# Ledger of designs, part 118: designed miniproteins, single chains, continued (3)

Each design is a single chain, and the fold is of that chain. pLDDT is the mean over its residues in the fold that is shown.

## One batch from the design tools (miniprotein)

Design m11918
Fold by ESMFold2-Fast:
Structure m11918 (fold): chain A 112 residues (1-112)
Amino acid sequence: DLGLTELHRAARAGDVERVRELIAKGADVNAKDTLTGSTPLHLAAGATTKGTSVADKVETIEVLIENGADVNALDKGGLTPLHLAELLASPEFREPIVEVLLKNGADPNAGK
């Protein structure tokens, strides 16, 4: 299914507990999907998931980065997680996600 791992799905949902569980079980935090080359961090940053709080989104991103997620990973379009947050995140989520990514070493010039 598009090369999506369970970690991609949990990260997209902002399911912090499931993200922690999957990482503890040895999930590859830098796995890329087959369609877009997106990592779990790309999906955490760019996905508009109903019922997810801003706090859960930020914590999901922090947990992925703490466990070795490449904050500047490029998808097949040359987009970083920061680019996806700026382009796709809803207004409520965009500023907190951009802030947490920049705080954790996101380069706004990566992929340029």
Scores: mean pLDDT 83

Design m11919
Fold by ESMFold2-Fast:
Structure m11919 (fold): chain A 64 residues (1-64)
Amino acid sequence: DADTKKKGLEAFKKLLEEAYEILKKYPDAEVKIERLDETTLKLTVTVNGKTYTKIYDGSTGKWY
């Protein structure tokens, strides 16, 4: 529905902002964005051979 689409767009915007800040600090970092559901997105960052993941849930507004 319209509310779900808005939350999904907010989640995508939050994740792009996070990815941009990471790439500003670590320009050689590899960044992967995956949509887990309509409002939940996963950010995977690989830097210096180490991989980190962050998940944003647009339905609750929380990062994991």
Scores: mean pLDDT 82

Design m11920
Fold by ESMFold2-Fast:
Structure m11920 (fold): chain A 56 residues (1-56)
Amino acid sequence: MFAVALRDFPKKDELTLNVKKGDILEVLDEVDEDTWLARKGDQIGLIPKKDVELKE
């Protein structure tokens, strides 16, 4: 499943992905109610659910 970033959100720690608005992310798992584990290119990290939209 893929998600599209709705806005830029910078990497704030080592576990978070650095993401720009319009980036396409592959959702790998759900970590908690507010956070997905996702992949951007060769990087894997946490992304906030509120800052992305799920796509088919």
Scores: mean pLDDT 78

Design m11921
Fold by ESMFold2-Fast:
Structure m11921 (fold): chain A 90 residues (1-90)
Amino acid sequence: MYSDEELDKMFKLFDKDGDGVISGEELKDVLESLGYSFTDDQVQNIIKLMDEDGDGVIDRDEFRKFMSDPNSIMSGFVDILVNEVKKKES
């Protein structure tokens, strides 16, 4: 299970501008910096999967809700994020 501390650290990793939301550009930049190649369409699909209010960004509550869902179709993506957070804590 992911702790609130791990989820907060993951959110801050994506929210580089400090505006309290994750944009598609911020998500893509972080994924590219981790060595993952996603298309703009793939990034937008990830945003849409988490974005319950349809504004095109992910807020902290939407992010935590998505990451806490054990039936998420993006479980592999969540595992990647957890492993990268753990690497940066050392």
Scores: mean pLDDT 66

Design m11922
Fold by ESMFold2-Fast:
Structure m11922 (fold): chain A 90 residues (1-90)
Amino acid sequence: LNEELRKAARAGDAEAVLELIKKGADINQPNGSPLHLAAKEGRSTVVQTLIAAGADINLKDDKGRTPLELAKEEGHEEVAKILEAYGAKE
């Protein structure tokens, strides 16, 4: 479940993300959450889906990075704007 949720988030599959959350996958994984992966890959729809589902927008990964920091590092301006609109911090 948790690995499948991470793969779906990285791939930009918002429908699979919602189904896996409903099956009990952990949305707030401290070792690289689905939101971190979606932000790093520029998956705007999945980012919005995860925020709506209650993802911790300021959660730090195993390297101390937030989803907003990853989006900015990778140059995903649209994702960075979405995260900032919802109150995300670096």
Scores: mean pLDDT 82

Design m11923
Fold by ESMFold2-Fast:
Structure m11923 (fold): chain A 60 residues (1-60)
Amino acid sequence: KPILRAVADYTAKSPDELSVKKGELLELLEIVDGEWVRVRSLSTGETGLVPKKYLELVSV
C-alpha cells in the first residue's frame, strides 16, 4: 500500500480532518480530490483528511 510521510505539522480544522506531525508515516486510503487525501496514521491508527501539500510519497 502507498505510504506517505508528513513534511510539516498540520492541525485539523474540522472533525473530518486528521492532525499530523512532521515525520509521521501514514497509509494512503483514498485520493479525495486534487488537494485532499484520506489517510490512516501508522502510529495512532486514526483516519482522516489531510491536504496533499503536507505529505510526500515514501513507498508504493
Scores: mean pLDDT 84

Design m11924
Fold by ESMFold2-Fast:
Structure m11924 (fold): chain A 100 residues (1-100)
Amino acid sequence: SPPLPGETPLHEAARHGLLDLVRELLAAGADVNAKDGDGLTPLHLAARNGHLDIVKLLLEAGADVNAKDKNGLTPLDLAKEAGHEEVAKLLEEAGAVDTR
């Protein structure tokens, strides 16, 4: 199946929860901060779909926790909208810009 516009293999793996493929792609030098046609990074897709282990791997690989999609939404916003509390907590702990 063809990828969505601007979607990399890392976006697809993160969206579908393919943990081993995410590991292989990151080891091969995939751009952790690549944006698809909607401005979504792999971290946005993992967060929206509740893939906690993939969120951890992407953050360890240098994913921008504060990246904004075309609507100005961060991975944290998408995790909260989807009700993924453990992912939201992990992203908050990784967010150096929380002023509280």
Scores: mean pLDDT 85

Design m11925
Fold by ESMFold2-Fast:
Structure m11925 (fold): chain A 116 residues (1-116)
Amino acid sequence: MDAEELEKKIEEGFDVNAKDAEGRTLLHKAAENGDIATVDVLLKSDKVDVNAKDNEGRTPLHLAAANTKDKSIAKRIAAALIRNGADVNAKDNEGKTPLDIAKENGDEELAKILEK
């Protein structure tokens, strides 16, 4: 779904918190894929759960921190999620925070954003 189509569907009452077979919402997928346009549209919705957990206990912020393909986009998405109430201290099923993931991936700039 592109960002324009998604914005229209949200206005028509689309459930932005719907989970797929892996427990992932559209926000999880957008954060994982570095789709900042979709992240921005979803975060404009008062209904979005920015702290939704997938079947592995991961939030959208965990998946943004795991994005090693484009660290600049990952940093922008993480900052947007944090501004909209993402819990930087959330632990996945392995006990890892988004900060732990960023440090494991050597993303020092993202780690600074995830530190209090």
Scores: mean pLDDT 84

Design m11926
Fold by ESMFold2-Fast:
Structure m11926 (fold): chain A 58 residues (1-58)
Amino acid sequence: MLKKGDEEVKELQEKLKAEGYDVKVDGIEDKNFRAAVAKHQKDNGLEVDGIADEKVRK
């Protein structure tokens, strides 16, 4: 309620969570979100930098 979050980030969080990554679906690009992005990158043999690019989104 105090923070509404970003809908685009929320969609990425939903996708990562659906793929089995531990993320909060709150629309915030915090440590938890970046850790999940980094884990997804590692699982797919990508450079681990925690940046949510098109490969993470897809």
Scores: mean pLDDT 66

Design m11927
Fold by ESMFold2-Fast:
Structure m11927 (fold): chain A 71 residues (1-71)
Amino acid sequence: KEELKKELLRKIGEILRLIGEIYQLELELEKAKEEGDEEKAKELEKKIKELEKRLEELKKELKKLDEELKK
């Protein structure tokens, strides 16, 4: 089960990285909205949604690994 634990930690690291990236894009989105840059705001919203989808996929994978580790 050591390999499952290593995979779990790797997935956690990837999740944290994505959360940080989403946070940075959300800050850029707020700035774009304040500046009235509608085109940039739409592009940032699209990127945030794509990363949020990836984050959801990783969270599901993490849950499965955690369930396997607890066996």
Scores: mean pLDDT 81

Design m11928
Fold by ESMFold2-Fast:
Structure m11928 (fold): chain A 108 residues (1-108)
Amino acid sequence: LNEELVRAALAGDVEKIKELLEKGADINYTDELGRTVVHHLADAVFFGLIDPEKAVEVIRLLVDEGLDLNIKDKFGITNAEAALLPTLPAPQVEELRKYLEEKGAKFS
């Protein structure tokens, strides 16, 4: 169930994400490296496996559904930091950062 949520997010399948959350998937699920769905999305964007615009759409959905933006992976990277995707143009990064700060994100 939780691994299916990660796969649906990487596929950009918004309807499947909503279905899995309704079935009890843990939005704050972490893998063996402490990584959530958002950490996996950041990697997928970096490697060109998902469109940055689709990744932002998925991130906004997860945040609106109650994702904890302050969960850190084993390397100390928070969900909020991972959500600031490296392939987005600088103006889009600033707009996303403001949105995440409004939702309770803490950037050091």
Scores: mean pLDDT 78

Design m11929
Fold by ESMFold2-Fast:
Structure m11929 (fold): chain A 60 residues (1-60)
Amino acid sequence: MKGLAIATEDFEARTPDELSLKKGDILEILEKIDNVTWLVKSLKTGKEGLVPAYYIEILS
């Protein structure tokens, strides 16, 4: 199982490559691009995108 994370606050995507988040959304961590940007998949919507690592917390 790839790592799971939770959105700690709302995030609004500003580019097509980014994923909008709502606080409490459960995410699958696909890739850690760097220390500040991660590629995730929303388990609620099935959509993938880049999010700032600051907006998410690792669950497992």
Scores: mean pLDDT 81

Design m11930
Fold by ESMFold2-Fast:
Structure m11930 (fold): chain A 63 residues (1-63)
Amino acid sequence: AVGLLAKAGKDYTAKTPDELSLKKGELVLILEEVDDEHVLAQSLATGKTGLVPKSVLSAAGPA
């Protein structure tokens, strides 16, 4: 499988159109590491993709 699973450790509301809003406990697939602070992720609940701060996420394991 490609990618890494992570779980939202807290609710996050997108601050820009390029960011992804998440609920606490929501699973995401990490598609790409954009920089040291952000990843491009896809929500498994909604199928939407966007930038997410790494501080919002906790590792859940390989996809």
Scores: mean pLDDT 77

Design m11931
Fold by ESMFold2-Fast:
Order: sequence, then C-alpha cells, then structure tokens
Structure m11931 (fold): chain A 75 residues (1-75)
Amino acid sequence: MLSAAQKEALFKALDVDGDGTISAKELKLVLQGLTGRDLSDEEVQEIIKKFDKDGDGTLDYEEFLALLEALEAER
C-alpha cells in the first residue's frame, strides 16, 4: 500500500512537463512496472476509459489515485 506522499511523488515523477496529467504512454510504462505484466495499447486505453472522467485521454492526479487504489484492491 502506497502512502499519500508516495502517490504524489510518483505522479510528479511521471508528469515531467508539469501539465498535471499522465499520458497513455507514461501510464503504460508505470502499469507494466507495477504489475510485472506486458500490456497492450488497447488494455491501457480500457484502463484510462474507466478512470478518465473528463474524456481527454489522460489521467489527472485524482483519476491516477483511483487507478492505484483499484490495482491494490486486485491483490
């Protein structure tokens, strides 16, 4: 289980350009690292669709936190 500070640090590390969002490419790399599983672009898009409330194809900080919580619940 990640602390709030660890989740914020992870988000900031992925948001290299400071836009406050994570792109599908960055999310794919993180999910592969966290799960140890190869993910297709379609699987990443399905995950984004579940958590992307604004429909821009990226995840903001709150949407990213919801995704991390869902991944922890699958354990």
Scores: mean pLDDT 73

Design m11932
Fold by ESMFold2-Fast:
Structure m11932 (fold): chain A 70 residues (1-70)
Amino acid sequence: SELLKEVEETLEEAKEAVKAGDWERFNELMERLNELIGEAVKEAPNDEELYALLEEKEQELRAILEEQRA
């Protein structure tokens, strides 16, 4: 799905923003991601691939955020 690819790309951009310390960009990307997830859920509310992707990327993002605090 093109929408799933856009969600994945936005998550990768958010990770890069965190690594760069660009919190303003990170917040903008998280707002965009929230809108994209809303649309994806409307089209496929039981999409296991979407939820698995979100779980994986959330864990990666949390690890990066914890590393930035250390």
Scores: mean pLDDT 76

Design m11933
Fold by ESMFold2-Fast:
Structure m11933 (fold): chain A 69 residues (1-69)
Amino acid sequence: MEDTIKEAIRENIELAKEYLKKAKETGDKSYALQAIDYARMAAHGAISLGDLDTLKEMGKIIEEAEKVL
């Protein structure tokens, strides 16, 4: 169960990073919104596991994506 949550968190982190990179490269607000959505999903999973480091990293991704909006 925890391993499944960890895998989902990793997948959402990678997608958040990918869309943030695309948002910064293109200036496309749709990529920024996708980055925020995936970062929020990863943050929710991190909270359930008490993973404060991942929560902090996701907060940084959201802040960077908001700069594109």
Scores: mean pLDDT 84

Design m11934
Fold by ESMFold2-Fast:
Structure m11934 (fold): chain A 94 residues (1-94)
Amino acid sequence: ASLFQKLVEASEKNNVDETLEALVELIQNGGDINAQDSEGNTALHLAVKVLAQSGQLDKAEELVKLLITAGADPNIQNKEGKTALDILIEAKEN
């Protein structure tokens, strides 16, 4: 399995620690930070979704900034037409 696929699988379990570990492994091994899953979600989308669902909105904001520094494109839209920032804003407003 690819490093990105490990991240996808961890995020589907809604497990924050496993998702962050898979994300760190992806970055450290030079994986494609902008790779998209079958739903068009990037690593940025998946990390924000898991952290938002666990109520860790401040950590999600910090992670977004770190991932952008690592080369993540915050303008990529998933198949729902949402960026990772759109998901974060929606979570903060509800």
Scores: mean pLDDT 83

Design m11935
Fold by ESMFold2-Fast:
Structure m11935 (fold): chain A 121 residues (1-121)
Amino acid sequence: DEKDSQGRTPLHIAAELGDAERVRELLENGADVNAKDIYGRTPLHLAAELPNPENGVEVVEILLEYGADVNAKDDYGRTPLHLAAESKSPVADEVVEVLVKYGADVDAKDLDGRTPADLRA
């Protein structure tokens, strides 16, 4: 998969945009579901950080169905669940529920010792 200057694949971009059709197309064509950008972030990290209000939950579910590592840590020790818990998206709570259903570690600590619960306001 060709990466941009930030190390992002087309799957990272589609996941960030909430483009569920494009996410599925890329995964069906062999895109690496667990590809990491220059910050150690997977497409699932980007989908969880700012979930699209219309398709963000569907994108997260598709990535997990194709074997995304629900507990992948970025270079800051953050999992997708950390990013979803901090998210101000109106569908962030639904994304949290899906991540937990797929086995997200609710006690995972980032490099500052914070769990996902510590990031919820």
Scores: mean pLDDT 86

Design m11936
Fold by ESMFold2-Fast:
Structure m11936 (fold): chain A 76 residues (1-76)
Amino acid sequence: MSLEEQAKEYEEKAREALRAGDLEGAAKYYEKSALLYFDLDPEKAGELLDIAGTLYAILGNLDKAKEIGKKAQLLR
């Protein structure tokens, strides 16, 4: 399986987690997808990191949200 196929699989799992109301699972899957896109598609990686960071912030995990924000800045 290619890195792009793995990234899409995690993105799909993130969407399924959101539909189930699992914000923590969704955040983790969006983060995993973004890391796979990091060198392959930096723009998409940044978008997915922004979603993951927002979800971590909603969950009250501000330290994790800040960590994700720093990773997103490396793509700009």
Scores: mean pLDDT 83

Design m11937
Fold by ESMFold2-Fast:
Structure m11937 (fold): chain A 85 residues (1-85)
Amino acid sequence: MSDLEKLFQFLDKDNDGVISHEEFIDFLTTFLGLSEEEARALAREADKDGDGKLSKEEFFKTLAKINRRQGKEDEAKRIEEELKK
């Protein structure tokens, strides 16, 4: 959804198309109610480059995964459609 793209841009302070691990963890704990341990694990899984940053694609894929874990299949599919744009 456009609101999710706005959230990514809010986290992406540098407008370089990536967000830091800390920004991602803060987002997951604050907006999605995940534990810090779970958020850290997801950040590590999403950051396949190991550079401490997540691309927009990695961010959306991880959000879709989280929504599926919470039983929100329709929301997960909508996030994946935003990624296809």
Scores: mean pLDDT 74

Design m11938
Fold by ESMFold2-Fast:
Structure m11938 (fold): chain A 111 residues (1-111)
Amino acid sequence: EVDENGETPLHHAARLGDLERVKEILERARKEGRDVLTHRDSTFTRSTPLHLAARAGHLEVVELLLEEARRRGILRELVTYKDGAGLTPLDLARIFGHEEVAALLEKALAE
């Protein structure tokens, strides 16, 4: 369930800030027992959906992705994942000036 770039529907929804679509995908994945959080795209960025949401500054999407990661017991793994440039979601939020997203990710790392 990936496109030509190895992106899942969750990558697209996270990049666009489509909060309702993110909720729908996470609910379906939970019911089906699928991991959609840690999938990395096949582009130069090798990004997870959390990387894309953090880069774009979509605070509410970041909150949903972190909450799902807590439920699955993978919060530390997800927030420490490095993209193809060696950047974490926190690094991307800081680089692109998304202070509220950066604060949320810093708090998640402290858990």
Scores: mean pLDDT 81

Design m11939
Fold by ESMFold2-Fast:
Structure m11939 (fold): chain A 64 residues (1-64)
Amino acid sequence: GPAEQATVFAKKLGIDFPGPLRIGMQGADVKLLQQRLLLGGFDVGPVDGVADQLTLNAVLKAME
């Protein structure tokens, strides 16, 4: 699903998540993913290290 796809995409960016990215997950790895997506021109919402629906949607768009 989208959480598993987000984890795979993050690993391609050099970000190692301990498991599938889920809404509500917090940490430096999530913040780094949000920053990388923002630099790529995707709308991730706030870069606060908290995964939300915007973070997952940005990953899915970046993987298209």
Scores: mean pLDDT 73

Design m11940
Fold by ESMFold2-Fast:
Structure m11940 (fold): chain A 64 residues (1-64)
Amino acid sequence: MKIDKEKLKEILKSLGENFTDKEVELIIETYDKDGDGTLDEEEFKEMMKAMIEEKYLKNVTLEE
């Protein structure tokens, strides 16, 4: 599985996150150890887990 900058930006928007193109590039550079400009499935999972956990913590747990 490979996620490029455009796909990542769309996924983040669907989660209610509003990132600029430069911010998305920085996220990819942070998690992309291979330097090919994409996230593999492990890197993507780690990023998504961090994003989801931070979002739930900031928004107070609101389920029901």
Scores: mean pLDDT 69

Design m11941
Fold by ESMFold2-Fast:
Structure m11941 (fold): chain A 60 residues (1-60)
Amino acid sequence: MTVGELLEEVAKELGIPEEKLPLVLKLLGLRADDPASLIRGDPREAIRAFMEIFRDYLRR
């Protein structure tokens, strides 16, 4: 699973527009084609926690 694939899945769950995914990638310092294993621990939980913290900003 790539970081981009994981971001798309979590964004759909949280109602975050896909147009915001490049911003999330920039803030994380990651590329969409990077393997999710570059994220320490549970990649899905890490991405979800990050997106939930910034959800109000990302949903604009």
Scores: mean pLDDT 76

Design m11942
Fold by ESMFold2-Fast:
Structure m11942 (fold): chain A 111 residues (1-111)
Amino acid sequence: MSEVDRQLLQAALNGDLEKVKELLEEKGADVNAADERGYTPLHLAAAAGHLEIVKYLLEEYGADVNAANKGGYTPLHLASFAGHDEIVDYLVNEYHADVNAKNEFGLTPLD
């Protein structure tokens, strides 16, 4: 993974929307960059409760709403398990995220 892609993952996790925009718009970061465990920027923003970054990644850059990490966790799994109800509602109602996706334990996002 490039250093720019690593910075994008950190900015998404930290809620730094300005840095996310800089890295995608000016530095050519991959919106679907994945770390060693398969976490993408969308996974990390959803897990951390950063709705504005979730919206930006999906609306402006077409991030994969159903991206699964190596454990089968999607952004919807992480948002739901963390209790980020507004992100759950956004992913399901606006982007039709797969509510039936199963992780490595056979759990769906809404289990």
Scores: mean pLDDT 91

Design m11943
Fold by ESMFold2-Fast:
Structure m11943 (fold): chain A 114 residues (1-114)
Amino acid sequence: MEEKEKLSKELLQAAYNGDLEKVRELIAKGADVNYREPWLNNATPLHVAALHLPDSEEGVEIVRLLIEAGADVNARDEDTGYTPLHAAELRGHPEIIEVLREAGADPDAKPKDG
């Protein structure tokens, strides 16, 4: 019926690519913002947005849209145990870091690799 998994995979790809309009469309269609991609170490759309998007107005807006749609800001990937906040800190994106912290990200969480 509904290809929910397909929509959720497309959402992760749109977040990775910084496609703001596609992110809005896929969230509106019911994509799972907490989808975990097995081929990306169970990373969520919020992980890939925080890691790959620049600290631009569009990148910050994509992060906000995912959070507003119910993304788990403290989700950990399977490989490194990284949260989206760890990913944003690795990239040095202060606006994305602030949005994640405001949404309840744990600044003291440790990745599994130390």
Scores: mean pLDDT 79

Design m11944
Fold by ESMFold2-Fast:
Structure m11944 (fold): chain A 62 residues (1-62)
Amino acid sequence: MTLEEAVDILIKHAKLSKEEAERVAREMLATNGDLAAGARILVEHGKLPLTEAVQLAAEILG
């Protein structure tokens, strides 16, 4: 997945601003596909509930 695709998903599903989505997307992609780390980033920085964070991390990271 590209950074641009991850940003679009975060804007649509997490209701983040473009700047927030870009920051969160960069942090998630830097985890090298670590789903647990990606979900944690979405909870802490995306302000998502854990269940939604896990689902969205799986969509972005695979």
Scores: mean pLDDT 79

Design m11945
Fold by ESMFold2-Fast:
Structure m11945 (fold): chain A 101 residues (1-101)
Amino acid sequence: SERQRQLLREDFRDSLGGTALHHQALLGDAEGVRTLLEVPGVDINAQDKYGYTALHLAARNGHLEVVEILKEAPGIDLEAKDKEGRTALDLARENGHEEIV
């Protein structure tokens, strides 16, 4: 659809600065994440207004399969920090997701 094409654009940001990849990672949609990683020009390290990457959101919410997919993606920045200086690993620990750390 037209909306799906807009969401897959490399320059697309919602009102929070989030991308389609942020939304799929937040929801734990592993298939959606895999599909978006196949889109040319996708910014896998894009940060929203809080400094969260898709990896931060997946790790915070305990979406292990999404975390594993993103960690294996070419060009992923595992050390990206949010506005409070936290990595995705830090958020997993703070939220009790020891299986991710």
Scores: mean pLDDT 79

Design m11946
Fold by ESMFold2-Fast:
Parts: sequence; structure tokens; C-alpha cells
Structure m11946 (fold): chain A 64 residues (1-64)
Amino acid sequence: YSLKDVFRLFDKDGNGTILVKELGDVMRSLGQNPTEAELQDMVNRVGKDTIDYEEFLRVMSQTM
């Protein structure tokens, strides 16, 4: 699995964005198990309800 493949799985509509609240499911699909505090930090860093692929890569690289 690449981050690109995981992003596409959650981008069901092909609109180039995913919901920030789905980051927990994304991380679990990558074999991670984030805490609620880690998910909250990610949401705060994004500052919006959805993220594009570039923001997704930034958030993931800052966490893991």
C-alpha cells in the first residue's frame, strides 16, 4: 500500500478530497492505531473538514 492508494480508497467520489474525520480509518488501513488525541491534533493542523492529497501527505508525514 502507498499513501496514494489509501487516499483513493477514501476518495470514493473521485473529487480529490477526503474527510478529516476519516484519518483514523486511513491510519488503521496503514497498520497504525492513532489515539483520539492524535486524531484531534491532525484535525487542528488541517483547520478544515476535508483535505486534498498534498495536505494529506503533510499531515501523515508530521504524525508518522
Scores: mean pLDDT 73

Design m11947
Fold by ESMFold2-Fast:
Structure m11947 (fold): chain A 99 residues (1-99)
Amino acid sequence: KEEKKKENEENYLFGAAMNAIFDGDVEKALKYLDELVAAGGDVNARNEELHNLTLLHVAALYGLREVVEALLARGADPEARDSFGRTPADLAREAGHLA
């Protein structure tokens, strides 16, 4: 089934994008984000192992402005809350990065 192949690709691309953000690799993060959206993946997907953080939470925490802008342009929710009730803006402020 083609749908099952797409789900596996979406899961891989979500993880690859998040790992690129953790590595501070803006070019790879943008590439995997574009591929995730093209595959029909959820840009607002949450990582349950990492306190329900979205890609936007992690990009804001690490101060990757270009990735934050790309995520917002792709429909990322700036009001998304992690398991502690923190928004991406809250994490950016805690890390000393102003959006």
Scores: mean pLDDT 79

Design m11948
Fold by ESMFold2-Fast:
Structure m11948 (fold): chain A 103 residues (1-103)
Amino acid sequence: SLAAGADVNARLTSGRDLGWTPLHLAARYGDLKKVEELLKAGADVNARNPEDPYRFTPLHLAAYYGVVYGKEDVVELLLKYGADPELKDSLGRTPADWSEQFL
């Protein structure tokens, strides 16, 4: 469950996860329940990390890591909440382009 008083769109301010939102991390780790909790709480489904040179959205992370970890249901959940599958990262790739690299 989301901690009481937590800002769902708050960015991490130090370390390896600098600039990431909770939704980015939940999508990366394939935590389906946490993704759903954050989206219901108003998380920005198309958020980008300003510190990320790749400019990944949560959907990019879910597509890339979901194929590797077999958690493609996170991709479907993000799309249901309005994730834009046409957004390109700094390499010009959509989320779908990343999932195809491992198939």
Scores: mean pLDDT 73

Design m11949
Fold by ESMFold2-Fast:
Structure m11949 (fold): chain A 87 residues (1-87)
Amino acid sequence: SMVEKLVEEAIKLLEELAKKEKDEKRKQSLHNAIELLRELLAQGDVESIVRFLQTLSRELEEYGKKYNDEEALEAAKRLREIAEQLR
């Protein structure tokens, strides 16, 4: 489905961020986000997925601006776009 495709794209973006993340606490937070998205997708809870992606996008945007992390900023933008497409 389109929902599964978009959520899987979000998961892949988070996996790529986790691979590049050197801080173990932030890496664990990214893995926790991936696990939550997979759980919500399995439950068919699209509304919770949208809210979570919006929250995660804002958090990544703030992090990217604070630490000049271009990958985080681009991921934040794409997660926001995915959330909008799921509405």
Scores: mean pLDDT 88

Design m11950
Fold by ESMFold2-Fast:
Structure m11950 (fold): chain A 93 residues (1-93)
Amino acid sequence: MLEELEKKAEEGDAVAAFHLGMYYFNKKDYEKAIEWYSKAAEQGDALSKLALAEAYGKAGDVEKAEKVLEELVKEGKISKETAEELIKKIKEE
C-alpha cells in the first residue's frame, strides 16, 4: 500500500502525496511530511497547504508556516483572522 502511494505521488497524484504527508506526520517524521505535503500543495489544494503550514510549525520553522498561511489569505482560501489564530497555535506548540 505505501509503495503504491509513493508511485502515484511521484507520478503527480496530489491526493497520494497528501496521504503520504499524513502518514509521515503521524510518525512525527516532519521532514518527510513537509516533502510530501509540499508536492500536494503544488497543485493548489488549500487543505494540503494548511497541512504543510502545520508540518512546518511542528518542525520549528515558524517563518515558513507563516508564509504558507499568508499565501492562503492572499488566495482568498482562509481569512486573516483564521491565519492569525493558526500562527498563534503554532507558536504555542
Scores: mean pLDDT 81

Design m11951
Fold by ESMFold2-Fast:
Structure m11951 (fold): chain A 60 residues (1-60)
Amino acid sequence: MKGLYKALYDFEAKTDDELSLKKGEIVEVLEELNGSEVLAKSLKTGKTGIVPKIYLEKIE
């Protein structure tokens, strides 16, 4: 899952380890953490954090 992804939905972080996203934000997926979560970097803010895979759509 490494590459550029678009947020399909708004996601609100519940912990400091999670990354909040607004629908349409572009993120770079850095690592797959497990079957449901990835470590992603927001291209808008430069922040990194955990995002559920189901919230992301691959652009490439």
Scores: mean pLDDT 82

